# Designed miniproteins, single chains, continued (4), part 86

Each design is a single chain, and the fold is of that chain. pLDDT is the mean over its residues in the fold that is shown.

## One batch from the design tools (miniprotein)

Design m15173
Fold by ESMFold2-Fast:
Structure m15173 (fold): chain A 72 residues (1-72)
Amino acid sequence: MTLSPDEAVARLISKAFSHKAAGLDDEAIDYLMEALGVSRAEAERMLNDPALLLERARERGLPAAVALVEGL
């Protein structure tokens, strides 16, 4: 099965917030860094403020990622 880049990013964001829910914030940050190619400091801000993550996903034209973040 071929995932679009948007679907791949959405899956990584889903993994990030699953890890955050489990208290694994460092691993959650690592998944957001991989998903968006951002710095650790930016990933940490996005993990603590999903509105920033939503804005970044919209800026990059990632509708599946946007829908996932809006569903959090």
Scores: mean pLDDT 81

Design m15174
Fold by ESMFold2-Fast:
Structure m15174 (fold): chain A 71 residues (1-71)
Amino acid sequence: AEEYYNKGLEAIKNKDYETAIEYFEKAIAIEPSAEAYRNLAIAYAKLYEETGNPEYGKKAGEALDKAIELA
């Protein structure tokens, strides 16, 4: 879980938000955490900011709700 989570953070630093989403989803599949869902929400929010696609905005909100539930 931590290895995938750290790779997701590295992808965020590189502004590779699609790769970040993949790694955070892999981390969550192994061990769900508020931290991983919060960072998944950030990655989706950044894709929404870049593309204007409302589906990414929706997914960011869903991930944030999960982060709040697990906090």
Scores: mean pLDDT 84

Design m15175
Fold by ESMFold2-Fast:
Structure m15175 (fold): chain A 90 residues (1-90)
Amino acid sequence: MADNRALALLVFLHAAQSALEAYEKGDKEKAHEIGSGLLLFTEGIDATDLPLEEVVKRVQEIRDQILAELKKLLPNITNPKIKAEVEKAI
């Protein structure tokens, strides 16, 4: 169901946004920790030894992919609460 897919994507989107917000605030350790975790779960990449700038770049790419998929799923979402959260995100 599109609803379950959208929920999973919203969780990963919040992780991506948290990593990017930490990076903007200068919290390099938090940005790398959250970003590396996201890369491991979404791409299967061990990012432990990747530079912060590379992690941030990959997190931005994942965020953009998630936003594109959420836009595609939006007309098929039946749960109004999930639909509202997706509409706020895109």
Scores: mean pLDDT 85

Design m15176
Fold by ESMFold2-Fast:
Structure m15176 (fold): chain A 63 residues (1-63)
Amino acid sequence: SAGALALAERYLARAREAFAAGDYETAGHYSDMAGAAAVLAGDERLLREAVELGRQARKYLGL
């Protein structure tokens, strides 16, 4: 849905901002929210970007 797509983009943008600021916990949280919204939107590119950002955030947290 258009609403889910917009939500996925907003959460992914927040995740990227948090990651750039070194806030890996917040980046991981928003990446997970973006991924869930991307699944609902059917957007595989956003899902891949959200999953990869979340993976990188968890790696920086030693997870």
Scores: mean pLDDT 88

Design m15177
Fold by ESMFold2-Fast:
Structure m15177 (fold): chain A 55 residues (1-55)
Amino acid sequence: SMIEELEREAKRLDEEIERLKSRGDSPRNQLLIGVYEISKGGVEFVIERLREREA
């Protein structure tokens, strides 16, 4: 289902955020972490809307 696909994407984004955090405190890494956190929030928002429609 689309929800399952989006949940996999959210998990992949979490893994990438953890990887960037483990690589250190560079300004570029902090920017990328922020971008991925925003992207994850968007994916989670869509999942919530879809769950409401499937309930």
Scores: mean pLDDT 82

Design m15178
Fold by ESMFold2-Fast:
Structure m15178 (fold): chain A 87 residues (1-87)
Amino acid sequence: SDLEEAVRLAEDAAERVAEIDPSVEPQARGAVEDARLGLEKGVGYVQSARSGLSSTARRLRLIPEAEEVARRMEEAARVLDEVAERL
């Protein structure tokens, strides 16, 4: 079912967020931490986690040293976008 798939994708997104190291890029710290804590609280936080990761990644793409962090944040946001479509 779409709900079962949404749960699976949300778990995948949570794992992707956990792999992002905000100590490498301090500017990502707030968005990554907010997404991690929100996903721990439940599916009601999926949209805010997605939005925060996506908007921060867009900003970080302007910083060459943050390219890898931005890419990982964008990947997590993409998975969360799929979760939102299935809820």
Scores: mean pLDDT 74

Design m15179
Fold by ESMFold2-Fast:
Structure m15179 (fold): chain A 68 residues (1-68)
Amino acid sequence: DYSEREARRRRAREAVAALPPERRALLREIADKLNEIGDKVDAYLEAKKEAKETGKKELVEEAKAALG
């Protein structure tokens, strides 16, 4: 439900806005790190799909190395 998702986002924004500036800065740093991890995970999942279709398992190993 779009309305329910929007209500949750609004509550999250209100909760963040109520935090002291130093806590908001920490949350931003955590979010940046999570975005970096997410990008690497997405690349790994795409490599897994391609390897499953083509049989090139080395693509998964390359993506795993990049993920750390």
Scores: mean pLDDT 73

Design m15180
Fold by ESMFold2-Fast:
Structure m15180 (fold): chain A 55 residues (1-55)
Amino acid sequence: MPSLAELFAAIFSDPELAARLSALAKARQLPTPKSREEFQALLRDLLTEHWAEAS
């Protein structure tokens, strides 16, 4: 798995990925993150759900 720092940098350096993440969070009605740590936790949850669906 890529590190959280790499995922974080990739998402925020790519406007397309940032837009996709925003749309995904909106579709799932996830809480608004207040800090970078909350954003990282949100990303972990999204990745965990995505891999569970792939199973």
Scores: mean pLDDT 60

Design m15181
Fold by ESMFold2-Fast:
Formats: C-alpha cells, structure tokens, sequence
Structure m15181 (fold): chain A 57 residues (1-57)
C-alpha cells in the first residue's frame, strides 16, 4: 500500500511524499532531491501519515 510522509524543512516549506510500503509497518527513508536532506521515520503502515523535521542542508 501507500503511506504519506511530511518533511518539515527548517527554513523551507514542508514537502509531502507518498511512499510505497510493504504489508505491515516498515521504516521509511525520504530524501529531498533539492536539499539533499534525508529523514528516517519510524515504522509506518499503509494509509498512515508520518511527520518529521530536518534541517535544510
């Protein structure tokens, strides 16, 4: 299924990304191509929303 992750970039606008997740909860890593910053979220299941913060690099 798919999960939604929201990256709150310090000094920038939040970025929302949909990611494909396997059955059950799994860790999700999201890289913002513009800033090169990567955020890792705890276990996220399909249909859930995870929110994290990262500094712009």
Amino acid sequence: GTATVVLNIEGGEPVTVEVDVPDGAAPVAVKDEKSGSTAVFGPVAAGETATGSVKAG
Scores: mean pLDDT 72

Design m15182
Fold by ESMFold2-Fast:
Structure m15182 (fold): chain A 62 residues (1-62)
Amino acid sequence: SAERDAAARALTKAVHEAMEKNDPELLLKKTQEVADAVSDPQLAADIRAAGETLAKVLKEEL
């Protein structure tokens, strides 16, 4: 769906910004903002879960 595609692009951008700034907390903040912007509660839950997983990986690698 267009909403899912937009969320995926926003999440990718958030990961890029967090890596550039070496700030995994920024990724969590940005993924919460993306999740809040979607109307589908399941998609919002998936975005939050993905953000938490990516932030954990980023924190361990950086």
Scores: mean pLDDT 79

Design m15183
Fold by ESMFold2-Fast:
Structure m15183 (fold): chain A 68 residues (1-68)
Amino acid sequence: SLEEWVEEQIEKMKTATPEELRKIFDEAVARFAEELRRTANDPQARKRVLELASKFVDEVEKKIEELA
């Protein structure tokens, strides 16, 4: 599921280098864009995708602060 995939990416970020973090972020942006297109006519599913994207972005921000 998207939720399981996002949790897996967050786990990978815990030990990621800056280069690995950029790769994870780029892959996640592509995945979320696809899921948003797929759920365009389903407001509840779209809301869930956006909630997961927000959670992912928060974890990315924390990791960027850690690496700074």
Scores: mean pLDDT 85

Design m15184
Fold by ESMFold2-Fast:
Structure m15184 (fold): chain A 102 residues (1-102)
Amino acid sequence: SSLLEELERLVEQAEAEKDPEVRRGLINEGLGLIYRILVEAKRKGYLSEEERERLIRLTERLARLAREIGDEQTAARLERIREALKKNEWPDDGLLDAMYAR
């Protein structure tokens, strides 16, 4: 998935970033990419096990970065997404639901 590759590059960029506000922006962009990946997967009716495992790992890395900058709300949201992915379930997330409805 090109979106998974974009998310991987963005996570690596966020991990290298030293400015907390720039890092916050990158984490929020990463969350947006996760939402896009999930919406597209649901519309296709398919997310491969390999893609799901990659997304779980990337979501874990973003959650850690969010905790490091003190963004506990975003960290908690990413952890809920990660747990849903591990169960192969749709995440309980109002922003994701709103995005899917469009």
Scores: mean pLDDT 85

Design m15185
Fold by ESMFold2-Fast:
Structure m15185 (fold): chain A 65 residues (1-65)
Amino acid sequence: MLYEITALEDVTAVTTSGLLHLKKGEKILAENVKFLEDGTVVFTLVDTGDIALLSADKVEVKEIK
């Protein structure tokens, strides 16, 4: 399932290829989105296949139809 992740503020995601810096309002496409109990969201970047982690409270996650 495909998801759109929108940064609600400037945020840095940790990925398998390094750090990904997102500016407020920036959007990325993701697959395999999982919300962890500690407030972390884990997802796969569609463009690169990298696995990324960031704080769920700093992003809006929407399933794309």
Scores: mean pLDDT 84

Design m15186
Fold by ESMFold2-Fast:
Structure m15186 (fold): chain A 59 residues (1-59)
Amino acid sequence: DKVLRRAEEIAEASLKKVEESGVHDVEEVRKRVEEELERARELVARGEVSEEQLSPLSK
């Protein structure tokens, strides 16, 4: 749940920045982000991903 919470926060922050930048393809970016989140939820439920993989601090 910590991993999912973090992923959702990152996605929301990214979408907000895209909207502020005036990008015309905001809808496409939103769809992509939502699909990535759903995928991440499945992987977390199976225990196949770590917090580090979804953290913006892991470069």
Scores: mean pLDDT 66

Design m15187
Fold by ESMFold2-Fast:
Structure m15187 (fold): chain A 113 residues (1-113)
Amino acid sequence: VLSAEEAEAAVRALAEHSNEVRVLRGVPGADAAIELDGVRIALIDARGLSREELTERLRAAREAGAHAAFVVTEDAAAARAAAREAGLPAAILDASTTVERLVAAAEEAAAAR
C-alpha cells in the first residue's frame, strides 16, 4: 500500500533523479505533486477510493492547475473513467511502479506540452 508519505518520498526521489523536476506541496486533491518543464502533475493513491471520490480529487487537482495526474490503482478502467469525467489526463500506475517508470511517465507528460 502506497501511503501519502511514501508517495511524497517517491516524488522526491523523482526530483533528485532529475534537476528539472520541482516537488510541489499542498496541491488540492493530490497526495503529492511535481512540476516538470512547466507541466504540473498530481500523484493520487486511488486504492480504497470510490470512483466518485477519485473524480472529486482529480477535479480539485485540475482546478489547482494540474495538467495531468499519476493515479495509483488496481482498477485502471474506473480510474480512466474518473479522469475523463474530471477532464484531467491520467497515467494509471500499479503499486509496483519504480522511480524509473515515474521519471519516464513524467518526461512523456512534459513532452506532450
Scores: mean pLDDT 73

Design m15188
Fold by ESMFold2-Fast:
Structure m15188 (fold): chain A 94 residues (1-94)
Amino acid sequence: DEEKVKEYLEKQLENLRKLLESHEENIKKMEKRNSLSKEEIEFERLLLEASRKLVETDDFEEQLRILNLIAEAIRAYLEGDVKKAIELLEEALK
């Protein structure tokens, strides 16, 4: 049921909007403390930008494209491939 999937996605996007506000503040604090490398800060900033684009997009297929790229980027980051993670987030922002 496509309609129920869209309603579920809309609810998850609203929850993500609230998370993005606190995450932006946390990134600024980490940057000021030099707790992360420049590449890790770039990843966090691009993740925030891609997440904002996901939330602002009204096209369901585009939302799924961005969400998939964000998920793949997080996986690459957790596997230690920060460069690949950044490239995937840049693709999400196209």
Scores: mean pLDDT 74

Design m15189
Fold by ESMFold2-Fast:
Structure m15189 (fold): chain A 86 residues (1-86)
Amino acid sequence: MTLVITFKNVSEEQKEEIRKYAEELRKRGYEVELEIDGDTVTLTIKGLSVTQVTAEVLRAIGYELDGAEVEISFEGDTTRITITFP
């Protein structure tokens, strides 16, 4: 499965945390692509199991507790998550 996470209204500190997370996933053997466009960061992760995608969805929903807006959609074998920080 492929997971695409789009982070919007990210601070420089949040960009650094996302970069660290991407590097951790690469160390675990996942194919990870990171794209930064202004205050938007897109993270694409390939080779995830259903359980791993579910765990990432739950992690993303956790951002709502910090006031972020979270949207989730499914497109075949691809899960898309959009997280918009306040």
Scores: mean pLDDT 81

Design m15190
Fold by ESMFold2-Fast:
Structure m15190 (fold): chain A 66 residues (1-66)
Amino acid sequence: AIEISLEDLLKSLMEEKGLSEEKARAVVEELIEKGLIKESKEKKGYLEIILDKYVEARKIVDEAAK
C-alpha cells in the first residue's frame, strides 16, 4: 500500500485538481467510505491507498474536479 498523510493528500487535490478544501475533504471521505483508501492503523493522521483500487480512486478524484 502507498502511505500518505491526510494533509499531503488534501494539498495534492487542491493544487493539482483545483478543488476547494471542502471538496478535497469530501473526496477523501468518499474514498474511505468506498474502501478505496483506509486510515493507517500504525500511523495516526495517515492514509493507505489500496493499490488494487487505485484506478477507481483516481476516477472519483477526476469526477470531483469537474
Scores: mean pLDDT 75

Design m15191
Fold by ESMFold2-Fast:
Structure m15191 (fold): chain A 67 residues (1-67)
Amino acid sequence: AAAARAALERAREAVAAGDYEAAQRHLTLSHIHAPELAPLLDAAGRALRAGDREAALTYLEQAIASL
């Protein structure tokens, strides 16, 4: 739980800073620590690849709330 939360919070911070490469790395770690959140994490990853910052932040916040 703690490792998944830390990875998701780092991903959210990276998205807010516009560092989408760092956000993708933290998303990969989130998949490892919280595989049950895969649908939300996959949606966040697709939003990042599309450059949709608002959608990415929304999915990451939903993932954090689901821990």
Scores: mean pLDDT 83

Design m15192
Fold by ESMFold2-Fast:
Structure m15192 (fold): chain A 102 residues (1-102)
Amino acid sequence: MSEIERMRAILDALEADPDAAPFRRPVDPAVYPEWPKVVDNPVSLETIRARVDSGEITSLAELEALLRQMYDNVKKYYPPDSPLVADADAVYARAQALLAAA
């Protein structure tokens, strides 16, 4: 399997995860006006997939960095007791396991 095929397989697995629902699409600043003030580099699974498909991201290490950025953004924006932080913890743990298996 090529690097790009491995990256797409990881993204497909993460997108299929119910816990990933809040992270599948970009955060709407009309709904969350403070989001762009707190998060300098907004990243969603859709944004990551677009960058893989464009050839901007070509390695599993680059994919891991973007998944880490998505995770860090959630932890920076939401309180630590938020259900979205628990969802982000679960999704990122799964991402790390998938990356290690690739």
Scores: mean pLDDT 83

Design m15193
Fold by ESMFold2-Fast:
Structure m15193 (fold): chain A 68 residues (1-68)
Amino acid sequence: MPLLPGPITDPEKLVEALKKALELMKDPEAQELLKKAIEAAEQGDIQKASILSTSGLLVEMEKSSGVG
């Protein structure tokens, strides 16, 4: 059972990190997920922001690791 998941508990720090990640994203789906993560973090929903940012990073990684 998770006790306290999430490496960043401060919404401001999480928003800053996510905005930097968004600038590195090339895939529009990954960008959309990170934008939603930033919105969640700005609202103080760090868990939702973490889930959305992880999903966005996975989409970007799949596109970046793919041949093409």
Scores: mean pLDDT 73

Design m15194
Fold by ESMFold2-Fast:
Structure m15194 (fold): chain A 79 residues (1-79)
Amino acid sequence: SNDAKEYYEKGKKLYKEGKYLEAAKYYQKAIELDPNFAEAYNNLGKVYKETGNDDAAEVYYRKAIELDPNYEEAKKNLE
């Protein structure tokens, strides 16, 4: 939905600003509105990687790949 994409774009802006916990909340809102939003799961994984929670990062990257098996960025992030 347009709202899910809007929350996703807000999360990306916050991530770029280094506001990782705030970015995570917007990615979570995007996922709540669109549970199939692979890019939001991938970017939530990137937040957890930046904050030192590698186990959570792996879970979200794997979920992104489950939703989109050809998602090259999520596969690369899992390496």
Scores: mean pLDDT 89

Design m15195
Fold by ESMFold2-Fast:
Structure m15195 (fold): chain A 55 residues (1-55)
Amino acid sequence: ISREQLEEATQRLLAVDQAQPDNSQALQQTLDDLARELGVSREELLRAILELLRS
């Protein structure tokens, strides 16, 4: 997964969370869709996002 793809995915997830903060289903669905689009597992995407936010 490229840094550009990871940054875009992170921004999209944050936008969903901000628009629908109490809608965990929408957030999980977006995460699954992004993971599938990027060809990674949900767990791999979550770890990569966490590492990016830690930086």
Scores: mean pLDDT 79

Design m15196
Fold by ESMFold2-Fast:
Structure m15196 (fold): chain A 66 residues (1-66)
Amino acid sequence: MKLLVTHHGDEAALQALVDELRADPRLEVRQLDARTFEVTHHGSVEGAIGLVLRLIGDPDLEVEIL
């Protein structure tokens, strides 16, 4: 599963999120610009659903499923 994520919060919150996602070995995080990054999930379907629910629950994030 591949997601496009845009962060509308401050830079410190964005960096904390990127660091959290990069700590998960099932995730590949590719930063496209200062506010936008791609997340690829290589794990289970249940793990992918959990990731989507985590991200859409954040009011500072816009998430698109690619």
Scores: mean pLDDT 81

Design m15197
Fold by ESMFold2-Fast:
Structure m15197 (fold): chain A 80 residues (1-80)
Amino acid sequence: SELEKEIAELEAQVDALEADFKAGRVTPEEALARADELSERARRLQEEARRRGDKKSLREAILVEAKVTLLRMRATVELR
């Protein structure tokens, strides 16, 4: 479905941001700002999945938000 595709694309964006952060290509401040945007998108996709009754997509969107949360925590620890 389009929803499943959007969730997969969002997960790829989260993975790319984590890779950029680990490689030092983005600052902790930039990582936090981008993670906030990705977190908001994940929450919107969760809301859409709930409205559709799509339990699989809801689970996947929740897992993406969890990945973003871990990245935000790591970036916060790295703030000087």
Scores: mean pLDDT 87

Design m15198
Fold by ESMFold2-Fast:
Structure m15198 (fold): chain A 69 residues (1-69)
Amino acid sequence: GPAIIEEARRLGEEAVRAVEEGNFAEARRLFQKMEELIASEKDPATREELERILREAERRAAQVAVERL
């Protein structure tokens, strides 16, 4: 439902922020938590939306990480 989608967006934003701060361990933990939400979701449409949110957060994090290396 809407609450789980909002939770996933919040986790993704926190993960990107963790990478911006150089805290890669925290970013990994947050991404793992997002993957657990996806694995636990039984509604295919909601799961697809969660996967889109995860991919966008991973893309943003990768972009930030390259700037730090």
Scores: mean pLDDT 85

Design m15199
Fold by ESMFold2-Fast:
Structure m15199 (fold): chain A 65 residues (1-65)
Amino acid sequence: MEEARRLVERAEEAARKGNPDEAGHYATQAGLAAGKPDLVMRAAQAAASGNPEETARIAREAAEQ
């Protein structure tokens, strides 16, 4: 799905910039696009913890399923 993959790329780019809030935002959007609210919650929690790498990983999971 093109939209979810685009959001994953945005989340990864934000993670590379060291911006966990922006990475979490895009990971949350990817989870919503995939219809997986559990991933949305995990992405928000990872972003709040200041872990952009984890938020990008969650976004990838949303796009793969």
Scores: mean pLDDT 74

Design m15200
Fold by ESMFold2-Fast:
Structure m15200 (fold): chain A 85 residues (1-85)
Amino acid sequence: SEAELARRQAALARAMAEVSPDPAEAATLRETARGLERIAEALEAGDEEALRAAVEALRPKAAEADAAIARMSREQIEAAVALAR
């Protein structure tokens, strides 16, 4: 389901934050995880207004999250994937 996908993406983002040595990258990834958790909660509740609000709140942070992920090493990504399982 879409909610399950959002939950898995949130877990991965949170795990990426935990393995990132950069506090700013970790903060960006934690904010991304929280945004994805809000999306999952809205989907689980069937709350379309909450879903729109959660997506709009996360949208401006997407570029910063993508940049943080792009700066991660292969070893950090593999560690995050292992933690998110």
Scores: mean pLDDT 84

Design m15201
Fold by ESMFold2-Fast:
Structure m15201 (fold): chain A 86 residues (1-86)
Amino acid sequence: KAKEFIEEIKELEKKIKELVKNKKYEEIEKLAKEYKEKGKDILAALVELALLTVKENNSEAALQKQKEFAEKYTEELEKIVKEAEE
C-alpha cells in the first residue's frame, strides 16, 4: 500500500511536469477532476496546487491549497511511514 501510493505520486508528478512544460493546463484541470471523482483527494489536491502555482500564480489561492494539501499529505505520509515501520 505505502509503496503503491508513493509510486502513484511519483508517476503523477512526472505527468504534471510534462503537462506544465507543454502548457496543457486544461488537461491538468481534467486530471484533478478525475482524481476527485475517484475519491483520490490527496492526488487531486496535489494536481490543483501544481496548476495554481504555474498557471494562475495566485498567491492567495495557491497558499490556501498548499495548506490544505500539506495537512492531508503529511497525515497520509505519516500513516504510510508508521505502517511501513510496523
Scores: mean pLDDT 68

Design m15202
Fold by ESMFold2-Fast:
Structure m15202 (fold): chain A 87 residues (1-87)
Amino acid sequence: SKMEQIERLLLEIYLLTRDALEAQNNTTALAQLDSLVAQLAEALKNKDYQSAIALLEQIVALGEQVLSPADAARVRAAAERAKALLA
């Protein structure tokens, strides 16, 4: 389903970003990521897609600070697909 595609894209973004932050031992940014993901899950549950898109952009921005250029591009591409599905 459309929601299953969104969830798969969001999982890809989360895992790439989390693994990069764990490799850096950045516990503060990991806590921030977990908080943003929890808020995103709530927004999706409530069908608040505008808030979900804004939270997704914050997660991507956090990832772009720590990921390799190749993984940052993958996360951005996944986010653009998820945003298109949420619109």
Scores: mean pLDDT 89

Design m15203
Fold by ESMFold2-Fast:
Structure m15203 (fold): chain A 98 residues (1-98)
Amino acid sequence: MTKEELKKFYESLKKAAEEVIELLRQGRVDDAVLKANALIISLAVGIKTAPEEYREKLKKLLDLVTKASDAAEAGNVDEAIRYAEEFKKLAEEMLKEI
């Protein structure tokens, strides 16, 4: 993965997190879970193609979105939003390091 591809990837992750947060705030929990699960798949692929130095942070993003999806499925919407906001913050920090 090039720096430009990695930047676009992090920008897409940030946007997806914003969409998940908005869906959860609207009470559209099933839509938010579907979006989060698509993001989990994208991250799993991204980790395999990313340079070694980025893999640990991408694994942290994967953990956060998995926790957000699990919390949403359990009906813990506020906890799901918290994990999605932490995901967004980490993705923004990773974007600044490129």
Scores: mean pLDDT 85

Design m15204
Fold by ESMFold2-Fast:
Structure m15204 (fold): chain A 76 residues (1-76)
Amino acid sequence: GPNAQAAARAGRAAAEAGAAGDYAGWSTMGHEAFVYGKKAGIEEAAKYGKLAAEAGQRGDSAAGSKYGRLAFEAGK
């Protein structure tokens, strides 16, 4: 549904921002994946979106990219 698609897109955007070192971008997109994952009832998309946002807050690019990708995959 729309919320699952939004979570998947946000997770991909977080992964790409993380890979690019855009800390603010992946934190924001990880949070979006968390919000839309929750609305869609996809617990894994919400979980990994939250972890990507938290990685962005502490500047952990590798974790941000990893968890953004996992949120994208879970939102499919």
Scores: mean pLDDT 77

Design m15205
Fold by ESMFold2-Fast:
Structure m15205 (fold): chain A 65 residues (1-65)
Amino acid sequence: SDALAAGLAAMGSKAQAGAATYAASGDERRAAEILARTGKLSPEQARELARAGADAIAELARRGG
């Protein structure tokens, strides 16, 4: 959703890179933690996006910026 994309863009590039790096390494829990804390995503949305992976995080962040 547009709100989800805007939240990810608002995280800033360092937090986006951190979440994507953890997702790429298979650390979905750490990726979800960053997404929920800095991207203001719900815990459910954060877990789903972390599971979708680094490319999904990067693409959604681009749409929000």
Scores: mean pLDDT 77

Design m15206
Fold by ESMFold2-Fast:
Formats: C-alpha cells, sequence, structure tokens
Structure m15206 (fold): chain A 86 residues (1-86)
C-alpha cells in the first residue's frame, strides 16, 4: 500500500496512520473509542497517541477526546499527495 509506505517514511507506524485517518473521518474520539474501532488494546492506543501528541499531530481535549491538530491534518494531506502522484 503506497499510502502506508509514504507514512512509514514520515515516521508513522500503520496503527498511527490508522489513528490519524479515524480522527480525520469521524472527528474527536476517546482513547476507548479508538481502541474499540481499531481492534486493539487501550494500552496500545495510548502508547501511539502519546507519540503522535509529542509530534504535535494530535491533541487531547479536557473532555478526554482526541483530535487532529492542523499539523496532523497537513501531514495526512501531504502523505495522500505523495502516495497518489509519486
Amino acid sequence: DKIREVAEKEGLTPLELDILLALAAQGPLSQRQLAYYLGVSQATVSRHLRRLEERGLVERGRDGRWRLTEKGLELLLEINEKATKE
């Protein structure tokens, strides 16, 4: 999958890409909702969300829901552009 290959070059694991895509498609989601939707443990999602937050790609609201930052959205658009035209 060309999108996953481009995402890996940008330092994203397949699960991290799936997290960003889920947030782009569905809007703000809790860690529990992401874990359920992606079929992984909450501990696994938490680890990857922490990495994405440290990169400034996602942020957590006071309500406990995670959302894409502008930087996260820009990265997804860049990955899509590279994957479709490369």
Scores: mean pLDDT 85

Design m15207
Fold by ESMFold2-Fast:
Structure m15207 (fold): chain A 82 residues (1-82)
Amino acid sequence: MMEEKLKKFAEEFAKKHGLDEEKVYEAAMKIAEGTLLQLQGNYEEGYRLQQEGIRLLREAGASPEVIEEVARKAEEIAREAA
């Protein structure tokens, strides 16, 4: 289940990096949903959701390196769920 995998990832990753678990989960979910939309051919909406997730991570105080790691993992989980 995509949501369960994202929740577990967000919990572990947020703890490791001192970030808010719920904020990381919300951002990862948006990036994953955006990835699924792109895989379904809805490129514009998919890109928009990915950018919203990235923005949420930045607003939560995540570094560019941390943002890249969350985006990569969320995309991986979404591709496995597709």
Scores: mean pLDDT 85

Design m15208
Fold by ESMFold2-Fast:
Structure m15208 (fold): chain A 67 residues (1-67)
Amino acid sequence: MSKMTPEQEELVNELIREAALKDGIEEEEIEEILKLREELKEALEKGSPEEEKIKLSKELEEKIEKV
């Protein structure tokens, strides 16, 4: 996976917020998605167990699908 700079991460998060708001997704749901994404990033950076990374990835995907 390509290592993104903090500035690129912020830009991606901003684009996600704008796209989701435009699609009528609630701000609370958007923030929850961004929080899960941040948790997954932290787990990847920290070298967490593969099982935990998979779980976070699935939770993020399910949340995105439901909004």
Scores: mean pLDDT 73

Design m15209
Fold by ESMFold2-Fast:
Structure m15209 (fold): chain A 92 residues (1-92)
Amino acid sequence: MEELLREAEEELTLGVLYLMKGVTYEKAGNLEEAKEAYREAAREFRRAAELYRKLAELYREQGDEEKAEEFERLAENAERAAEEALRKAEEL
């Protein structure tokens, strides 16, 4: 479980870094690079969401409903971040 959590946190961090890179390119007028960065951010956020869902299932199997709900919420937040990043890429 700790390995899955670490992987999820790493993917989430990469998503944020690519999102910031996309914003930087967009402000500079480098729209093609911004679009690629936003698409990368979306992929990393979706990967994080998948890993958080796996964590939620594992905690639910152990009867830890509270932690399962926490990771389900983190997965939903990561999916929303991915959708937002993809929207930014498509609007450029």
Scores: mean pLDDT 89

